# Designed miniproteins, single chains, continued (5): the designs that were tried, part 10

Each design is a single chain, and the fold is of that chain. pLDDT is the mean over its residues in the fold that is shown.

## One batch from the design tools (miniprotein)

Design m16335
Fold by ESMFold2-Fast:
Structure m16335 (fold): chain A 66 residues (1-66)
Amino acid sequence: ADELLKKAEELYRKGVEADKQGNKEEAISLFDEAIKYAEEAIRQGNELDAGAILLSAAVFKVLTEK
């Protein structure tokens, strides 16, 4: 069961959508949550898929914080 990975993906997608709408604070919050779920998924053994989400969310968070 990849519940953590699915949650990380959902939060990442919502963060990207919020950023596209100009809702920077919401996007940053969603990316932070996506990162937390991705980190937990990595600890559970989903290193490649969760690692990709973690990196994507972290990069978008940094770009959004500008």
Scores: mean pLDDT 80

Design m16337
Fold by ESMFold2-Fast:
Structure m16337 (fold): chain A 87 residues (1-87)
Amino acid sequence: MDEARRHLQRGALAYSEGNYEEAAKHFQLAADLAPPGSPLRATALLFLGQAYAKLGDKEKAKEAYTRAAKEGDDYVSSQAQANLDKV
Protein backbone atom coordinates (compact mmCIF):
# COMPACT_ATOMS: atom_id res chain seq x y z
CA MET A 1 0.00 0.00 0.00
CA ASP A 2 2.70 2.54 0.98
CA GLU A 3 4.69 1.71 -2.19
CA ALA A 4 1.64 2.37 -4.40
CA ARG A 5 1.00 5.70 -2.64
CA ARG A 6 4.67 6.66 -2.96
CA HIS A 7 4.53 6.07 -6.73
CA LEU A 8 1.30 8.11 -6.95
CA GLN A 9 3.06 11.00 -5.15
CA ARG A 10 6.18 10.75 -7.35
CA GLY A 11 4.02 10.62 -10.49
CA ALA A 12 2.11 13.74 -9.40
CA LEU A 13 5.40 15.57 -8.81
CA ALA A 14 6.77 14.55 -12.23
CA TYR A 15 3.47 15.61 -13.87
CA SER A 16 3.65 19.05 -12.19
CA GLU A 17 7.20 19.43 -13.59
CA GLY A 18 6.04 18.59 -17.14
CA ASN A 19 7.84 15.23 -17.12
CA TYR A 20 4.88 13.26 -18.46
CA GLU A 21 6.93 10.16 -19.39
CA GLU A 22 8.16 9.76 -15.79
CA ALA A 23 4.67 10.62 -14.49
CA ALA A 24 3.09 7.86 -16.63
CA LYS A 25 5.70 5.34 -15.38
CA HIS A 26 4.96 6.13 -11.72
CA PHE A 27 1.15 6.23 -12.18
CA GLN A 28 1.32 2.83 -13.93
CA LEU A 29 3.32 1.40 -11.00
CA ALA A 30 0.85 2.92 -8.51
CA ALA A 31 -2.08 1.32 -10.36
CA ASP A 32 -0.32 -2.08 -10.61
CA LEU A 33 0.58 -2.13 -6.90
CA ALA A 34 -2.82 -0.91 -5.62
CA PRO A 35 -5.58 -3.45 -4.92
CA PRO A 36 -8.17 -3.90 -7.73
CA GLY A 37 -11.24 -1.74 -7.13
CA SER A 38 -9.46 0.45 -4.56
CA PRO A 39 -9.80 4.27 -4.65
CA LEU A 40 -6.00 4.47 -4.94
CA ARG A 41 -5.98 2.32 -8.10
CA ALA A 42 -8.86 4.27 -9.67
CA THR A 43 -7.09 7.59 -8.95
CA ALA A 44 -3.77 6.26 -10.32
CA LEU A 45 -5.54 5.12 -13.53
CA LEU A 46 -7.19 8.56 -13.91
CA PHE A 47 -3.79 10.30 -13.57
CA LEU A 48 -2.19 7.73 -15.91
CA GLY A 49 -4.77 8.64 -18.57
CA GLN A 50 -4.00 12.34 -18.07
CA ALA A 51 -0.24 11.68 -18.46
CA TYR A 52 -0.77 9.65 -21.67
CA ALA A 53 -3.06 12.39 -23.04
CA LYS A 54 -0.24 14.94 -22.47
CA LEU A 55 2.14 12.59 -24.33
CA GLY A 56 -0.30 12.44 -27.28
CA ASP A 57 -0.98 8.71 -26.80
CA LYS A 58 -4.76 8.90 -27.19
CA GLU A 59 -5.21 5.11 -27.32
CA LYS A 60 -3.42 4.51 -23.99
CA ALA A 61 -5.16 7.54 -22.46
CA LYS A 62 -8.60 6.16 -23.43
CA GLU A 63 -7.72 2.71 -22.05
CA ALA A 64 -6.60 4.17 -18.70
CA TYR A 65 -9.67 6.46 -18.45
CA THR A 66 -12.00 3.54 -19.26
CA ARG A 67 -10.45 1.48 -16.45
CA ALA A 68 -10.65 4.45 -14.03
CA ALA A 69 -14.35 4.96 -14.85
CA LYS A 70 -15.13 1.28 -14.16
CA GLU A 71 -13.14 1.03 -10.89
CA GLY A 72 -13.72 4.52 -9.45
CA ASP A 73 -16.44 6.10 -7.34
CA ASP A 74 -18.92 8.61 -8.82
CA TYR A 75 -16.35 11.44 -8.70
CA VAL A 76 -13.49 9.53 -10.37
CA SER A 77 -15.89 7.94 -12.90
CA SER A 78 -17.27 11.41 -13.78
CA GLN A 79 -13.75 12.84 -14.25
CA ALA A 80 -12.62 9.83 -16.33
CA GLN A 81 -15.73 10.05 -18.56
CA ALA A 82 -15.20 13.81 -19.09
CA ASN A 83 -11.60 13.14 -20.13
CA LEU A 84 -12.67 10.27 -22.44
CA ASP A 85 -14.97 12.74 -24.27
CA LYS A 86 -11.91 14.96 -25.02
CA VAL A 87 -9.68 12.25 -26.62
Scores: mean pLDDT 84

Design m16338
Fold by ESMFold2-Fast:
Structure m16338 (fold): chain A 107 residues (1-107)
Amino acid sequence: ASAEALAAQDARNDGLTSPAGRAALKAAVYASKLALENPAVAAVRLVGDAARGRGTAASDIDIVVEYKPGKEAEAKEVGKKIEEAAREALAKEGVTGGVDVEVVPES
């Protein structure tokens, strides 16, 4: 993530008024950091309402994991791990929204 993208996320966090929206964004950021711990992962992108801080208790967290060449199988296992981690983080906050993880080649 660029410094500009991180600053935009911080600005969205400051503007959030919904506890469920904050919980969804927090879970998405946590899952993204977890994915980036694996060297097979080139980048992570947050998309949809959670990325914009507009999440609700029923909003989906949409995460795109970009993998390095030759690392598709390892990145798919990372995708499963972060989906479960994000769902667990949401459940702890009382949020029942879905988690969708897409695993794609590095662009």
Scores: mean pLDDT 69

Design m16339
Fold by ESMFold2-Fast:
Structure m16339 (fold): chain A 80 residues (1-80)
Amino acid sequence: MEEKRKELIEKLYPKVREIVREVAPGLTDEQIDEIAREVAEWLVSRVPAFYLDTVDADKFLELNRPVIERRVRKLIEERL
């Protein structure tokens, strides 16, 4: 279970990183990396174990785009 969650995090991370960059283009690469990692981990923590092997990363991010953008903005406001 832990390994499958890590694999999904790594699949989502580069795409979430691009979303963070689009939402906050003024952030440094290090800040983008930190926020993107935290958001990706948070997203995967919400996926039931049953769905970990069947999640299409692109469709998952597309369907959850507004939730992801909201989480990104909240983290920026609270931490940066």
Scores: mean pLDDT 79

Design m16340
Fold by ESMFold2-Fast:
Structure m16340 (fold): chain A 85 residues (1-85)
Amino acid sequence: SDEQIDYLAYGAGYAARAASRASEEARKKAMEYLEKAREYAEKGDIKKAAEYIIEAARIAKEGALDEEGRKDAEEAIKYAELAKK
C-alpha cells in the first residue's frame, strides 16, 4: 500500500541520518544494510526491506555519537516497524 511505502521511505531516511551521526565503523555497516534494504524494496519485498532498515538503525543507534543520532535511529525503527504492519 502507499502507506507502507511511505513508512518504508521515512524509515530509510531516518536510518541514513542516524548512520551519518554514528561512528565510522557503525556508519559503514549500517549503510551496507541500507543497500540491502534498497535491493529488497526494488523487488517489491517491503517486509524484507523494512527488516534491513531496522537492523541498519540498530547498528547506527549502537554507534551513535550524540542524542540526535539515537533519536533518528529510534524514529527509523518506528517507521520501519509500521511498514511491516
Scores: mean pLDDT 90

Design m16341
Fold by ESMFold2-Fast:
Parts: sequence; structure tokens; C-alpha cells
Structure m16341 (fold): chain A 68 residues (1-68)
Amino acid sequence: SMKDQMIEEVRALLEAHGMAGLAAQLEEMLAGSPSLDSMIEFVRSFADSLAPHHPELAAGLRAVVERV
């Protein structure tokens, strides 16, 4: 599903940036989302929170959202 694909892409991106522990926690939170729209809003907010310190990761997360 598109939800499962988004979860996998977000997990893989975080792992690629050395954040495997955060990836596992985020995967759990995203899997609990009631809808794809809720997941998109969550990922966008998360990317915005990361942008000041992890701009490349933030851009990658925004790209994942734009692809769905």
C-alpha cells in the first residue's frame, strides 16, 4: 500500500542518515496513523522540525511526501 511504501521510504532514509533508532520509533508512530493524509502531515511537520539541523534529511523527507 502507499502507507507501507511511505513508512519503508522514511525508515530507509533515516537509516541512511545514521538514525536507525529514530527510524524504528518513527515507523511505529507512522504505522499507527489513521490515514495517509495524517502520515503526510506528520512527515511534513517532522521534516520542518529537522530542517535547521539536518537540512538534507528534511529535503529527503519532503521528497518522499511529494512522491505519494
Scores: mean pLDDT 81

Design m16342
Fold by ESMFold2-Fast:
Structure m16342 (fold): chain A 92 residues (1-92)
Amino acid sequence: GALALAFAKGVLNLAKDSGASVTVSSSGTTVTITVSGLSPEQQIAVALMALGMELEGVAVAVSLSGTTVTVTVSGLTAAEIDAVKQLAKEVS
């Protein structure tokens, strides 16, 4: 839905602003965004954004491994997934 799409776009914009590396994959209605090179403060920002989304009922999960953040967002339409993938091509 709209909140899930907004969250995914927020993560991609944060990655772009930080010069982080981004990889996006999809399966069904789920998008997985892998971001490498975020600062500890930016990693915390992503985790807090995800917590806010979970409180609004959005199906989102975040995992941290070293400097890599993996974000999984579910409940997206095919058009919303395409929008996320298109935005990911515009970020490094």
Scores: mean pLDDT 82

Design m16343
Fold by ESMFold2-Fast:
Structure m16343 (fold): chain A 58 residues (1-58)
Amino acid sequence: GLVDQAQEASLKAIEGLEKGDLKAALEGVKKAIEYARKAGGEEGAKAAEEKKKELEKL
């Protein structure tokens, strides 16, 4: 479902960060935000948005 896809996208973003692949991390965060909002998870969307801002500062 959308929640599972948001979780998978979030995990992909974390993996990208751990490997130093900033582009993959940003892609994962963007997808997580989209799926979280569609699932009605405002809290999850906010957390992903904050992480995206962190990555953009690098």
Scores: mean pLDDT 71

Design m16344
Fold by ESMFold2-Fast:
Structure m16344 (fold): chain A 102 residues (1-102)
Amino acid sequence: SEEELRERLRELARRLLELAMEILKKSETLKQINRAIALQLRAIGLLVDIDLGGDLVEIARDLVRLAEDAKKLAKELGDEELLKRAEELLEEARRLLEEVEE
């Protein structure tokens, strides 16, 4: 159960990293580029925390925050496909947070 939850958090972090990379490709301003790079670094940091045996609740909360920030940037870019992906990943992050808190 905990091992399965940790792997699901790792898969979500990987998908958020991929989303952040796609957001960077669509970024037009230096501010957007810097925000997209920050999202990538946060996703990488979470992957490291997962592998080092970090707290599942803290990791899940950070993944929710990361997905929320990715959604905000995707919405500002006006990219409907990136926005949809961000919303799907945010919904998954929220479900995982509920599972690790129960």
Scores: mean pLDDT 90

Design m16345
Fold by ESMFold2-Fast:
Structure m16345 (fold): chain A 82 residues (1-82)
Amino acid sequence: DLEELAARQEALAAELRAAVEAGDVERAEALHAELAALAEEALERYGEELAEEAGISVEELRERLRAHLAALRARVLALARA
């Protein structure tokens, strides 16, 4: 359900943050992929509900999530190049 998806997202985000801080590029890349897949699943199943709860449009929610995931990916790529 949506609550389980939110809990998984929070757990994965915390693990990604820890992997980035530790400089673990391989783990960070895997966790980013999992977060991106989970975000897409949430948008497909609950996009309208999530957007309404956030007080924005589905399109604006999608753009904000894409920007957030892109920022996380850029951080992972910066680690890979170090």
Scores: mean pLDDT 79

Design m16346
Fold by ESMFold2-Fast:
Structure m16346 (fold): chain A 75 residues (1-75)
Amino acid sequence: GEYYAKGLKLYEEGKYEEAAEYFKKAIEENPNFSLSWFFLGLALEKLGKLEEAKEAYQKAIELDPRDVAARKLLD
């Protein structure tokens, strides 16, 4: 969705607080889109919100364990 794309752009620009807000909006529109949860986790991790990041990663893995696991193996 458009919120997810905006979140990615903000994340790439280092605007992690704004990126997290847009990923949260993307989740409100489609809570089953695992990539929004995954990138929310990444943004929260950059902000030092490690427990919240872990929760977001867990949700991403629950929604799409194959694709999220594959991404982690490539990192």
Scores: mean pLDDT 83

Design m16347
Fold by ESMFold2-Fast:
Structure m16347 (fold): chain A 73 residues (1-73)
Amino acid sequence: AAAARAEAVAAAREAAERAAKAKSLFEAIGYVLDGIGAALDAGLAAGVRDEVLNDPEVQAALRAALAAARALV
């Protein structure tokens, strides 16, 4: 469980960093979706999808990625 959460948080933070550096809104959205997909895959592989998705750090990192994408409007 802890390993899946750490992997999901890392993926979501990477998505936020890539979204912040994106050249277009479409590119930023692509990185956000990649981050969400990676978090889902980590949770599914460990059998703890709901725990990973409801983790406050995972949610905060994904919200940061979305905020970066929205800033590119």
Scores: mean pLDDT 72

Design m16348
Fold by ESMFold2-Fast:
Structure m16348 (fold): chain A 56 residues (1-56)
Amino acid sequence: LSKREKVILLFQERGLSIPSAIIRGLANGEDPEKLVEENKHTFSPEELKEIEKVLA
């Protein structure tokens, strides 16, 4: 699984809505790590830890 796929699966597993900015960026092939960093304010600290772990 790519980092992009892992992030999408994590959101689906937790029942979370992916921010539209991240969905658009992923569709355009943008770096998942950059997209998460630019949108980190939309996540809780716990959600960020899980996302960063998946992107590691």
Scores: mean pLDDT 74

Design m16349
Fold by ESMFold2-Fast:
Structure m16349 (fold): chain A 71 residues (1-71)
Amino acid sequence: MEEEKEEEEILELAKKYLEKLPKEVLEELQKKAAELRKELAAKVGVEEATELGGLLARELVLRLAEKYKEE
C-alpha cells in the first residue's frame, strides 16, 4: 500500500508540473513521444515498445515530480 500511495503522489506532482507548462511545449513533447513510440515499435515490435515506453514514462514522471518540488 505504501509504494502505491507514493506513486500516486508522484504522479499528481508530475501532472501539476505539466499543467504549468505552456501549451506549445506540451504539444511538442506529445509529438516527440509519438515519434519515439513509432520508431521503437518498428525496431522491436509493439509489445516491447509498449513496455519500454512504460519504463520511460515512469522515469519521466519521477523527474517531473522532482522539478515541481524544486520550482
Scores: mean pLDDT 73

Design m16350
Fold by ESMFold2-Fast:
Structure m16350 (fold): chain A 67 residues (1-67)
Amino acid sequence: GPLDEEAVRRVLESMLEALERGDVVAALAGAKELGELGDTELSQRLIELLRAGDVEGARELVREALA
């Protein structure tokens, strides 16, 4: 189906809040939800960054997606 940009933005905002709190588990759950919403490329990139421990890189990517 078509990408729900509003739902994607809400998930990205929740992920940014989680990352600011240091809640990597919540951020990883948000990244997986992005894939379910149809943004599989952004989802996979965020999952890879978070699993590698690159929390700052993940935070920057989320901020870029929200800008």
Scores: mean pLDDT 83

Design m16351
Fold by ESMFold2-Fast:
Structure m16351 (fold): chain A 101 residues (1-101)
Amino acid sequence: AVDEAIELLKKGMELFKQGKYEEAVEYFKRAADLAPDSFVGGLAYFYMGQAYDKLGRYEEAAKWYEKAADVFQKFADKGYIPAELYAIQARYNANVAKKKA
């Protein structure tokens, strides 16, 4: 499941770089559905937040950033230092999105 989730995440990121945010969300959602409580799932939630923010859908952006932060925090608590930085960034992005909504 994780390897398939990584491939879907990569496809979503490619679409995101092309400005195809709605299509990117579909791939990120599929990646998260395959591995929701994994670090890859956390990344998928984070990039869903980024894509919704780009679409001006700030309530949805905040929701997915908060979910990403919760997942990343669980990995940070286990000693995975890269997840700590992602958790901080996701919480910050969620608060910014809430102010725009």
Scores: mean pLDDT 87

Design m16352
Fold by ESMFold2-Fast:
Structure m16352 (fold): chain A 123 residues (1-123)
Amino acid sequence: MVILSDRSFIPAATETLKELQQRYPDLVLRLGYLDVKNKTVYAVDLETGELLGNIVRGESLEELFRKVVELARANGERAVAFFSSDEELVKLAREAGFDVAELVESNEELQERLRELAERLAA
């Protein structure tokens, strides 16, 4: 499961994850979007980039990140990853037990990190 907090990164993420799904058909990477204001993670449609239903809600960002990790483990996800332009959100994701939590400031950096993640998980 890959979680983003920057809505502007969604198009690059959906494009790259569709490419990776074709290259690694046994690897399913689901995409989620973190709405910081509403403390909610939404599922993202990889075909449209549209927000679907809410996956999880928290009373705090710390609780929300922990619930995301618990949900990913319960669903048998190979990894839970967080990519954001916000260093404080990246720190919270690391503290909550995300397998990967990295600062990303551009679509190009995000695409590189997604490819690196998929290659590691497919090995």
Scores: mean pLDDT 87

Design m16353
Fold by ESMFold2-Fast:
Structure m16353 (fold): chain A 62 residues (1-62)
Amino acid sequence: GKPFKLLDKDAEKKLQKKIDKISANYIASVKQHNQKEIQKYLEELKKLQKILDEQQKLKEEG
């Protein structure tokens, strides 16, 4: 099972850096017209955005 836990500030910084790296890779893929890489990075970004949304809810409720 996935443990649902509030991320500390260091974990949040790591998550943001991961998002920034994937976003840069996404932009590079768009520039290269690589549809498979574009789809891959968009899917990764959507998953990371969902984690950020869940973290915000936990901060407001906990």
Scores: mean pLDDT 77

Design m16354
Fold by ESMFold2-Fast:
Order: C-alpha cells, then sequence, then structure tokens
Structure m16354 (fold): chain A 63 residues (1-63)
C-alpha cells in the first residue's frame, strides 16, 4: 500500500528524507506527494485524505 505525503514550505532534501521515513515507518512501497500552498491548505488536505483514504497521511514542513 501507499503512504501520502502532504508538504508545504519544505526543501527537496526534507521531502526526500520524509519519504524514506514514511516508507520505513508504514512499510509502504509507494509514496505519493501532494504540495499545499500554505499551512491551512495542508491541514485541510490532511483531514480530507484521512477521511477518504485507507493510506497513512504524513505532514511535512513548517512556516
Amino acid sequence: KKVILVYTNASEEEIEFAKERAKKEFGASEVETIEAKDKEEALQLYKELLATSDAPVVLVGRG
């Protein structure tokens, strides 16, 4: 199964590191990344994905 990574205001290195950690932590073979324009959108997407998806969802980045 996949893990979904929602990020905002994060560097490429931070995103890659988070992808590696998510794969290891959740035992997932695939990581799907979604970029949010700001913290509010990131939280909204996180909530929506948790309600609609069976995949784990992880937030990355801070303003």
Scores: mean pLDDT 78

Design m16355
Fold by ESMFold2-Fast:
Structure m16355 (fold): chain A 64 residues (1-64)
Amino acid sequence: MEEELKELVKEIEKYLKENTTEDLYKEQKKSIEEGLKEDKERGVSTEEQIERLKVILEELKELA
């Protein structure tokens, strides 16, 4: 689960880096990291975080 979460984060970051400007990439990466921390503090499970990241990745690919 933790490794799956890390792999999804890396895939999203790679996609953003390849498809956005450097400034937007840094902003989005920061937003994702902060969102994951907030979810952890709220008691959101790793499984729910993975599901959310999968949805985000699919939405990004659909917009391409």
Scores: mean pLDDT 75

Design m16356
Fold by ESMFold2-Fast:
Structure m16356 (fold): chain A 58 residues (1-58)
Amino acid sequence: DVERAEELLEEAIEAAKAGDIRKAAQLGTASAILLNAAGKSELALEYLKRVDEAIEAS
């Protein structure tokens, strides 16, 4: 479900900004798993990159 994956991405980015790298990685991974299950593997990689960028910016 893409909408749920977007919610998880937003939570992951928020966790990254707070410095909670483990939570950001877990939420980002969960988002990617949902997208991959929906057949949107390219979007899953994009979401993981966005989480990584947020972690890097913190």
Scores: mean pLDDT 83

Design m16357
Fold by ESMFold2-Fast:
Structure m16357 (fold): chain A 79 residues (1-79)
Amino acid sequence: SANAKRILEALLEELKRQKKKIVSLTARQIAEMTGLSVGTVRRTLAALKELSAVSERTIDGVTYYIASENALKAALESL
């Protein structure tokens, strides 16, 4: 999916920019980074979670999506 590729590429760029190997972001933060609607981001993240490209964790009522460089690269290769 074009939306999945866009999110995966944006997350990889963010990891490189932050000099990190793991990122933790909300769906709203990903929407702001990609220019996609929050609804499109949530649906796409659900699909990426099924592919194990991202995981989720809820902390104090806020849901974060967690992605590693390795998992994001593997997901891009499978698209």
Scores: mean pLDDT 85

Design m16358
Fold by ESMFold2-Fast:
Structure m16358 (fold): chain A 81 residues (1-81)
Amino acid sequence: MTLEEVLQSIREEARRFADEAVERMKKLAEDPNATKEEIRQAYIDAVASAFLLAASGETEHARRVLEEADKYYEKALEKIK
């Protein structure tokens, strides 16, 4: 595997990780049974994925992921009893 192939794989993994993390945040924001711990972990994963995207050169995508993560994090916390 060449260095360029490895870098491409990292970018693809970062995009998948970000998509999965954001989708999990969306689901938790709509789940009335979501725990604070689940919401916190999903938020950490979303933030981590944004850092990986930024490190891979996708800074604009990273910014959007952070904005969505913050939005769904606030929405999810609003539902906690």
Scores: mean pLDDT 81

Design m16359
Fold by ESMFold2-Fast:
Structure m16359 (fold): chain A 71 residues (1-71)
Amino acid sequence: EEEEWEKKVIERANEIAHRALDATPEEAQRLLDEITAMDKELKERGIKNLDVEIALGVASIAAAVALTANR
């Protein structure tokens, strides 16, 4: 179950990072909220998976950059 959860989190984080490239600030905020929720769940589960942590970190940075971008 944990391995399946980790795989899904990595897949979703990668999707979010890709989506963040074209996101409006409103969409970026929603994506960032989702990443924050996944990071909280990761910590609550006590999972120490570097691939998951890297994927969440990259997605979080991408979403935060999109959120602060001005046209």
Scores: mean pLDDT 79

Design m16360
Fold by ESMFold2-Fast:
Structure m16360 (fold): chain A 116 residues (1-116)
Amino acid sequence: MVELTESGGGTVAEGGSLTLTGKISSDISSVSEISWLAVREGRGLQTVATITADGTKFYDDRVKGRFTISVDAAANTGYLNMSNLKEEDTAVYYDGAESADTKLLYLGPGTQVTVV
């Protein structure tokens, strides 16, 4: 079972920046995909950014050019660097890890980001 620990959320002014950090309890070699997902008020869970084990990245069109996903394999840590934040980016963000063996997606506890 993959366990995830998130940090870096908080309240930030519009146009500001935050970096979300997700630590993975298992070896990153057991993970096929790392994702950041978000739940906004009145909307379902949506994928924000994804990085696969081969380094392929995906971004939601709303954040493309403003957010960057990266991974530090030696530290078993994923990052979401968020720049030029907008009020519409206000959401609970979840780090996610897909098991290479089972293809099950494991989610962290969630981190609130509020843009004012």
Scores: mean pLDDT 82

Design m16361
Fold by ESMFold2-Fast:
Structure m16361 (fold): chain A 65 residues (1-65)
Amino acid sequence: LTAVEKAAEADVRRVGEQLGLSEEEIEKLLATLREKGYNREALAEGLGEVLGISKEEALEILDSL
C-alpha cells in the first residue's frame, strides 16, 4: 500500500468504528476501495452496501461527518 492508501484505510476504519460497523463490514468497505479506487464515490458505494442503504444516503452521511 502507498502512504496515501494506508492513510485512507485508517480514515475508513475510524469512520466505520464511529458508525458502529463490525470488523467484517469495515473489511468489505476496504475491499470495495481497493477494487474501485480510494475516492468518495467508491466509499459511498461500499458504505451503502454494508449499511443496506442507497449510495445517495451514504453520501449524505459522509457529508454530515
Scores: mean pLDDT 76

Design m16362
Fold by ESMFold2-Fast:
Structure m16362 (fold): chain A 81 residues (1-81)
Amino acid sequence: MEKADELLDKAETLLSQGRYEEAVKLIEEAIKLFEKNNDLEGLYRAYVLLARAYDKLGEQEKADEYFNKASELIEEIKKRK
């Protein structure tokens, strides 16, 4: 498993435990790796998780920002199929 995928798996576990701030940190690390590898599907998954984490933290503006980024990215992925 790629390091970025491992970070997302751990972040999912942290989210289920209510450890949202720690999940955000791991998701941000995963985003950097997915960007470096031009992994658009990985970036999409990371943005969705980051939006969910910010929503749980009550940071609605950040949650909306990352949901919008995920929506833009899924449209980009569809165009490349």
Scores: mean pLDDT 83

Design m16363
Fold by ESMFold2-Fast:
Structure m16363 (fold): chain A 106 residues (1-106)
Amino acid sequence: AAEALELVEEAIRKAQEALELLKQGKVKEAIEKLEEAIELLKEALELAKKDPELRVLALALESAIELLKEAIELLKQGKVKEAILLAELAIGILLIAVGVLKLLGL
């Protein structure tokens, strides 16, 4: 659990850095940070899938990965505002999942 949570918290930081880069018009650098976040979330998902008690985290990670992938696709199309909304939704899902796990002592 602890290793998966550390990967998720690092991915959240990368996604938040991407949002700050988007506010500066640095779309290419933001995409790179979102891709880094997705790889960290994939590693966390592999760990979560091995633990039945982390099933809710696994579902949250799968949803967040899909939202961040769609955000990258929207950025490549110049749809920056829509991409920001999807990235913020992904961060929100991850923050809720981390908060619930910490509340449960996981």
Scores: mean pLDDT 88

Design m16364
Fold by ESMFold2-Fast:
Structure m16364 (fold): chain A 88 residues (1-88)
Amino acid sequence: SDVEELAAGGRELIARFAELARAGETEEAREEAREMADGIVAAGRALAALDRETAVAVLEEGARAARAAGDEELAARLEAAAEAIRAA
């Protein structure tokens, strides 16, 4: 289903972000981590149109991964996106 494919894609981006955040000593790794972060947000927004519950779950998983990596700004961004979807 589109929901399952988008959720799987979002989770793959979360996993890749976590890998890049651990390796973030180079400019290239930091740039790729930013691209993965933007992809997580985009996946959450796309999911929200199909299944709000799954969208919230993926965004909250991303926020936990971001916080574990020490990226509090991204964690807050993803949590805010999840809250906006819940409130709609």
Scores: mean pLDDT 80

Design m16365
Fold by ESMFold2-Fast:
Formats: C-alpha cells, structure tokens, sequence
Structure m16365 (fold): chain A 74 residues (1-74)
C-alpha cells in the first residue's frame, strides 16, 4: 500500500540519517513516519474499521518503518 511504501521510505531515510550522525534529520523523519501512521489509523477509524484492526494496521506500519531503518543501518 502507499502508506507502507511511505513509512518504509521514511524509516530507511531515518536509518541513513542515524548512520550519518544527523540526529536532527533522523528525529524529523521519525516524526513524519509517526504522523503517517497516526493519520492512517485515524482514517481507518473514521471509515468504521474496528479499533483492533486499525491498531493492528498501525503496528504493521510501525514495524515496516523500523525494519527499513534497521536494514539501512546494517
């Protein structure tokens, strides 16, 4: 999905920023990924998706961002 691709890209950029020692950029990229996740969960809830499914989707997006960041650090 577009949200998965977006948070993975942000995670990878955050990982590269950490590797480069650019903590301010890493913080901004993490904040943007968190915003995308929050907006995606809010949109699902507004569309009538059950809270548990919306929460699970948020966790999946957070995991994708984290995995991309770790891969960029390796």
Amino acid sequence: SAAEARVAALGAEAGRAVAAGDWARAEALVAEAERVIDETVAALLAAGVPEEEARQRGLELAAAAGAAALAALA
Scores: mean pLDDT 89

Design m16366
Fold by ESMFold2-Fast:
Structure m16366 (fold): chain A 80 residues (1-80)
Amino acid sequence: DVQESIAEYQKAVEKGIEKRKAGEKKVSEEEIKELLEEAKKADPEERRKLLLEIIEKEALSLDEEEIKEIEKELKEYAEE
């Protein structure tokens, strides 16, 4: 279900934002690239897991304006 996938995506983003607010360091571009390369080689189930991890880690790298844009996009997607 696409709706369940969106809920997982939202939770991953929220988890990343919470970790960022707690003072966790931003993940390097290199680490994100490594995860993306792993996701490309993975089967569909593992790829989904890796993509959620990437989303969470990318949320750690977001500034306040980027977070607001992401939240707006997620809201628009949920409202369709």
Scores: mean pLDDT 69

Design m16367
Fold by ESMFold2-Fast:
Structure m16367 (fold): chain A 64 residues (1-64)
Amino acid sequence: MLSEEEKKEYIEKGKEAFKEGKLDEAEEYYEKVLEDEPKNKEALEGLIDVGVEKLVEAVRRVFP
């Protein structure tokens, strides 16, 4: 079980990885939070952002 401090740390690491374009790493950090707290709003929003960026990347590569 993660502490509130650990959850915030993982969310910050996820945001940093996302900003650096490391989408898989960002996803892993958000998933760690959601394993402990499935309804964590910040982690869910982070996963949505990662999913959207992965979709945009895939579309941009196939349909330039």
Scores: mean pLDDT 81

Design m16368
Fold by ESMFold2-Fast:
Structure m16368 (fold): chain A 74 residues (1-74)
Amino acid sequence: MEEIEEKIREAEAVAEELRQAGKEGDLSAKMIGDVLESNVEATKRALEENIKAGEVGARFSEAGARAGRAHLEA
């Protein structure tokens, strides 16, 4: 539970940084951030229903956060 929540918070933080870069003209960052934010929201809803679905969602959110972070660092 706590590890999944931590991954969700990390993905939310990356999505916020991507959204901020998008406001400054990085359209790729905006698109990645929008997708990541949608995945985080879906993961939160899945966790409310069952932990197993939340674990799967958290893995996708983690992968999206890595991709977004790599884009921001390039």
Scores: mean pLDDT 78

Design m16369
Fold by ESMFold2-Fast:
Structure m16369 (fold): chain A 57 residues (1-57)
Amino acid sequence: DERRERLLALDPRYAARIAHFLSREDLADLRGLTPEQVAAVLGIPVGLARRILELAR
């Protein structure tokens, strides 16, 4: 999945956390959340969460 590969490439330091989330949840589940909520759920910076949401759209 090219979108998954792009998400994992955004910041290698958090790639494992993002991969773990995507193995259990659909990317579409993130669309209903704010960047702050995504950051809290994944344990990543808000700036990275904002970039993930842009790719999810």
Scores: mean pLDDT 72

Design m16370
Fold by ESMFold2-Fast:
Structure m16370 (fold): chain A 84 residues (1-84)
Amino acid sequence: GIEEIRQAGDEVAAAVKAGDTEALSRAVKRLMEIASKYLDPVLVVAYAMRILAVWVAYQLGDITPEEAVAEVREITEEIIEKAK
């Protein structure tokens, strides 16, 4: 259910904080697979692209690790609200 989306989102946030591209790829795929049970494919892809944009901004030094984690958590909460 919704808790699975939250857990997957937490894995994305942890991977971003760790700077681990392989973990991020795996965590985003997991989040997309779970979200696809509740949301249309276009919306799932849009959220994945937003997470990628956060990762790119963090890698470029445009945002702090704390800001990147916060943005991923906000995206996860938005996915949860759409899944209800």
Scores: mean pLDDT 85

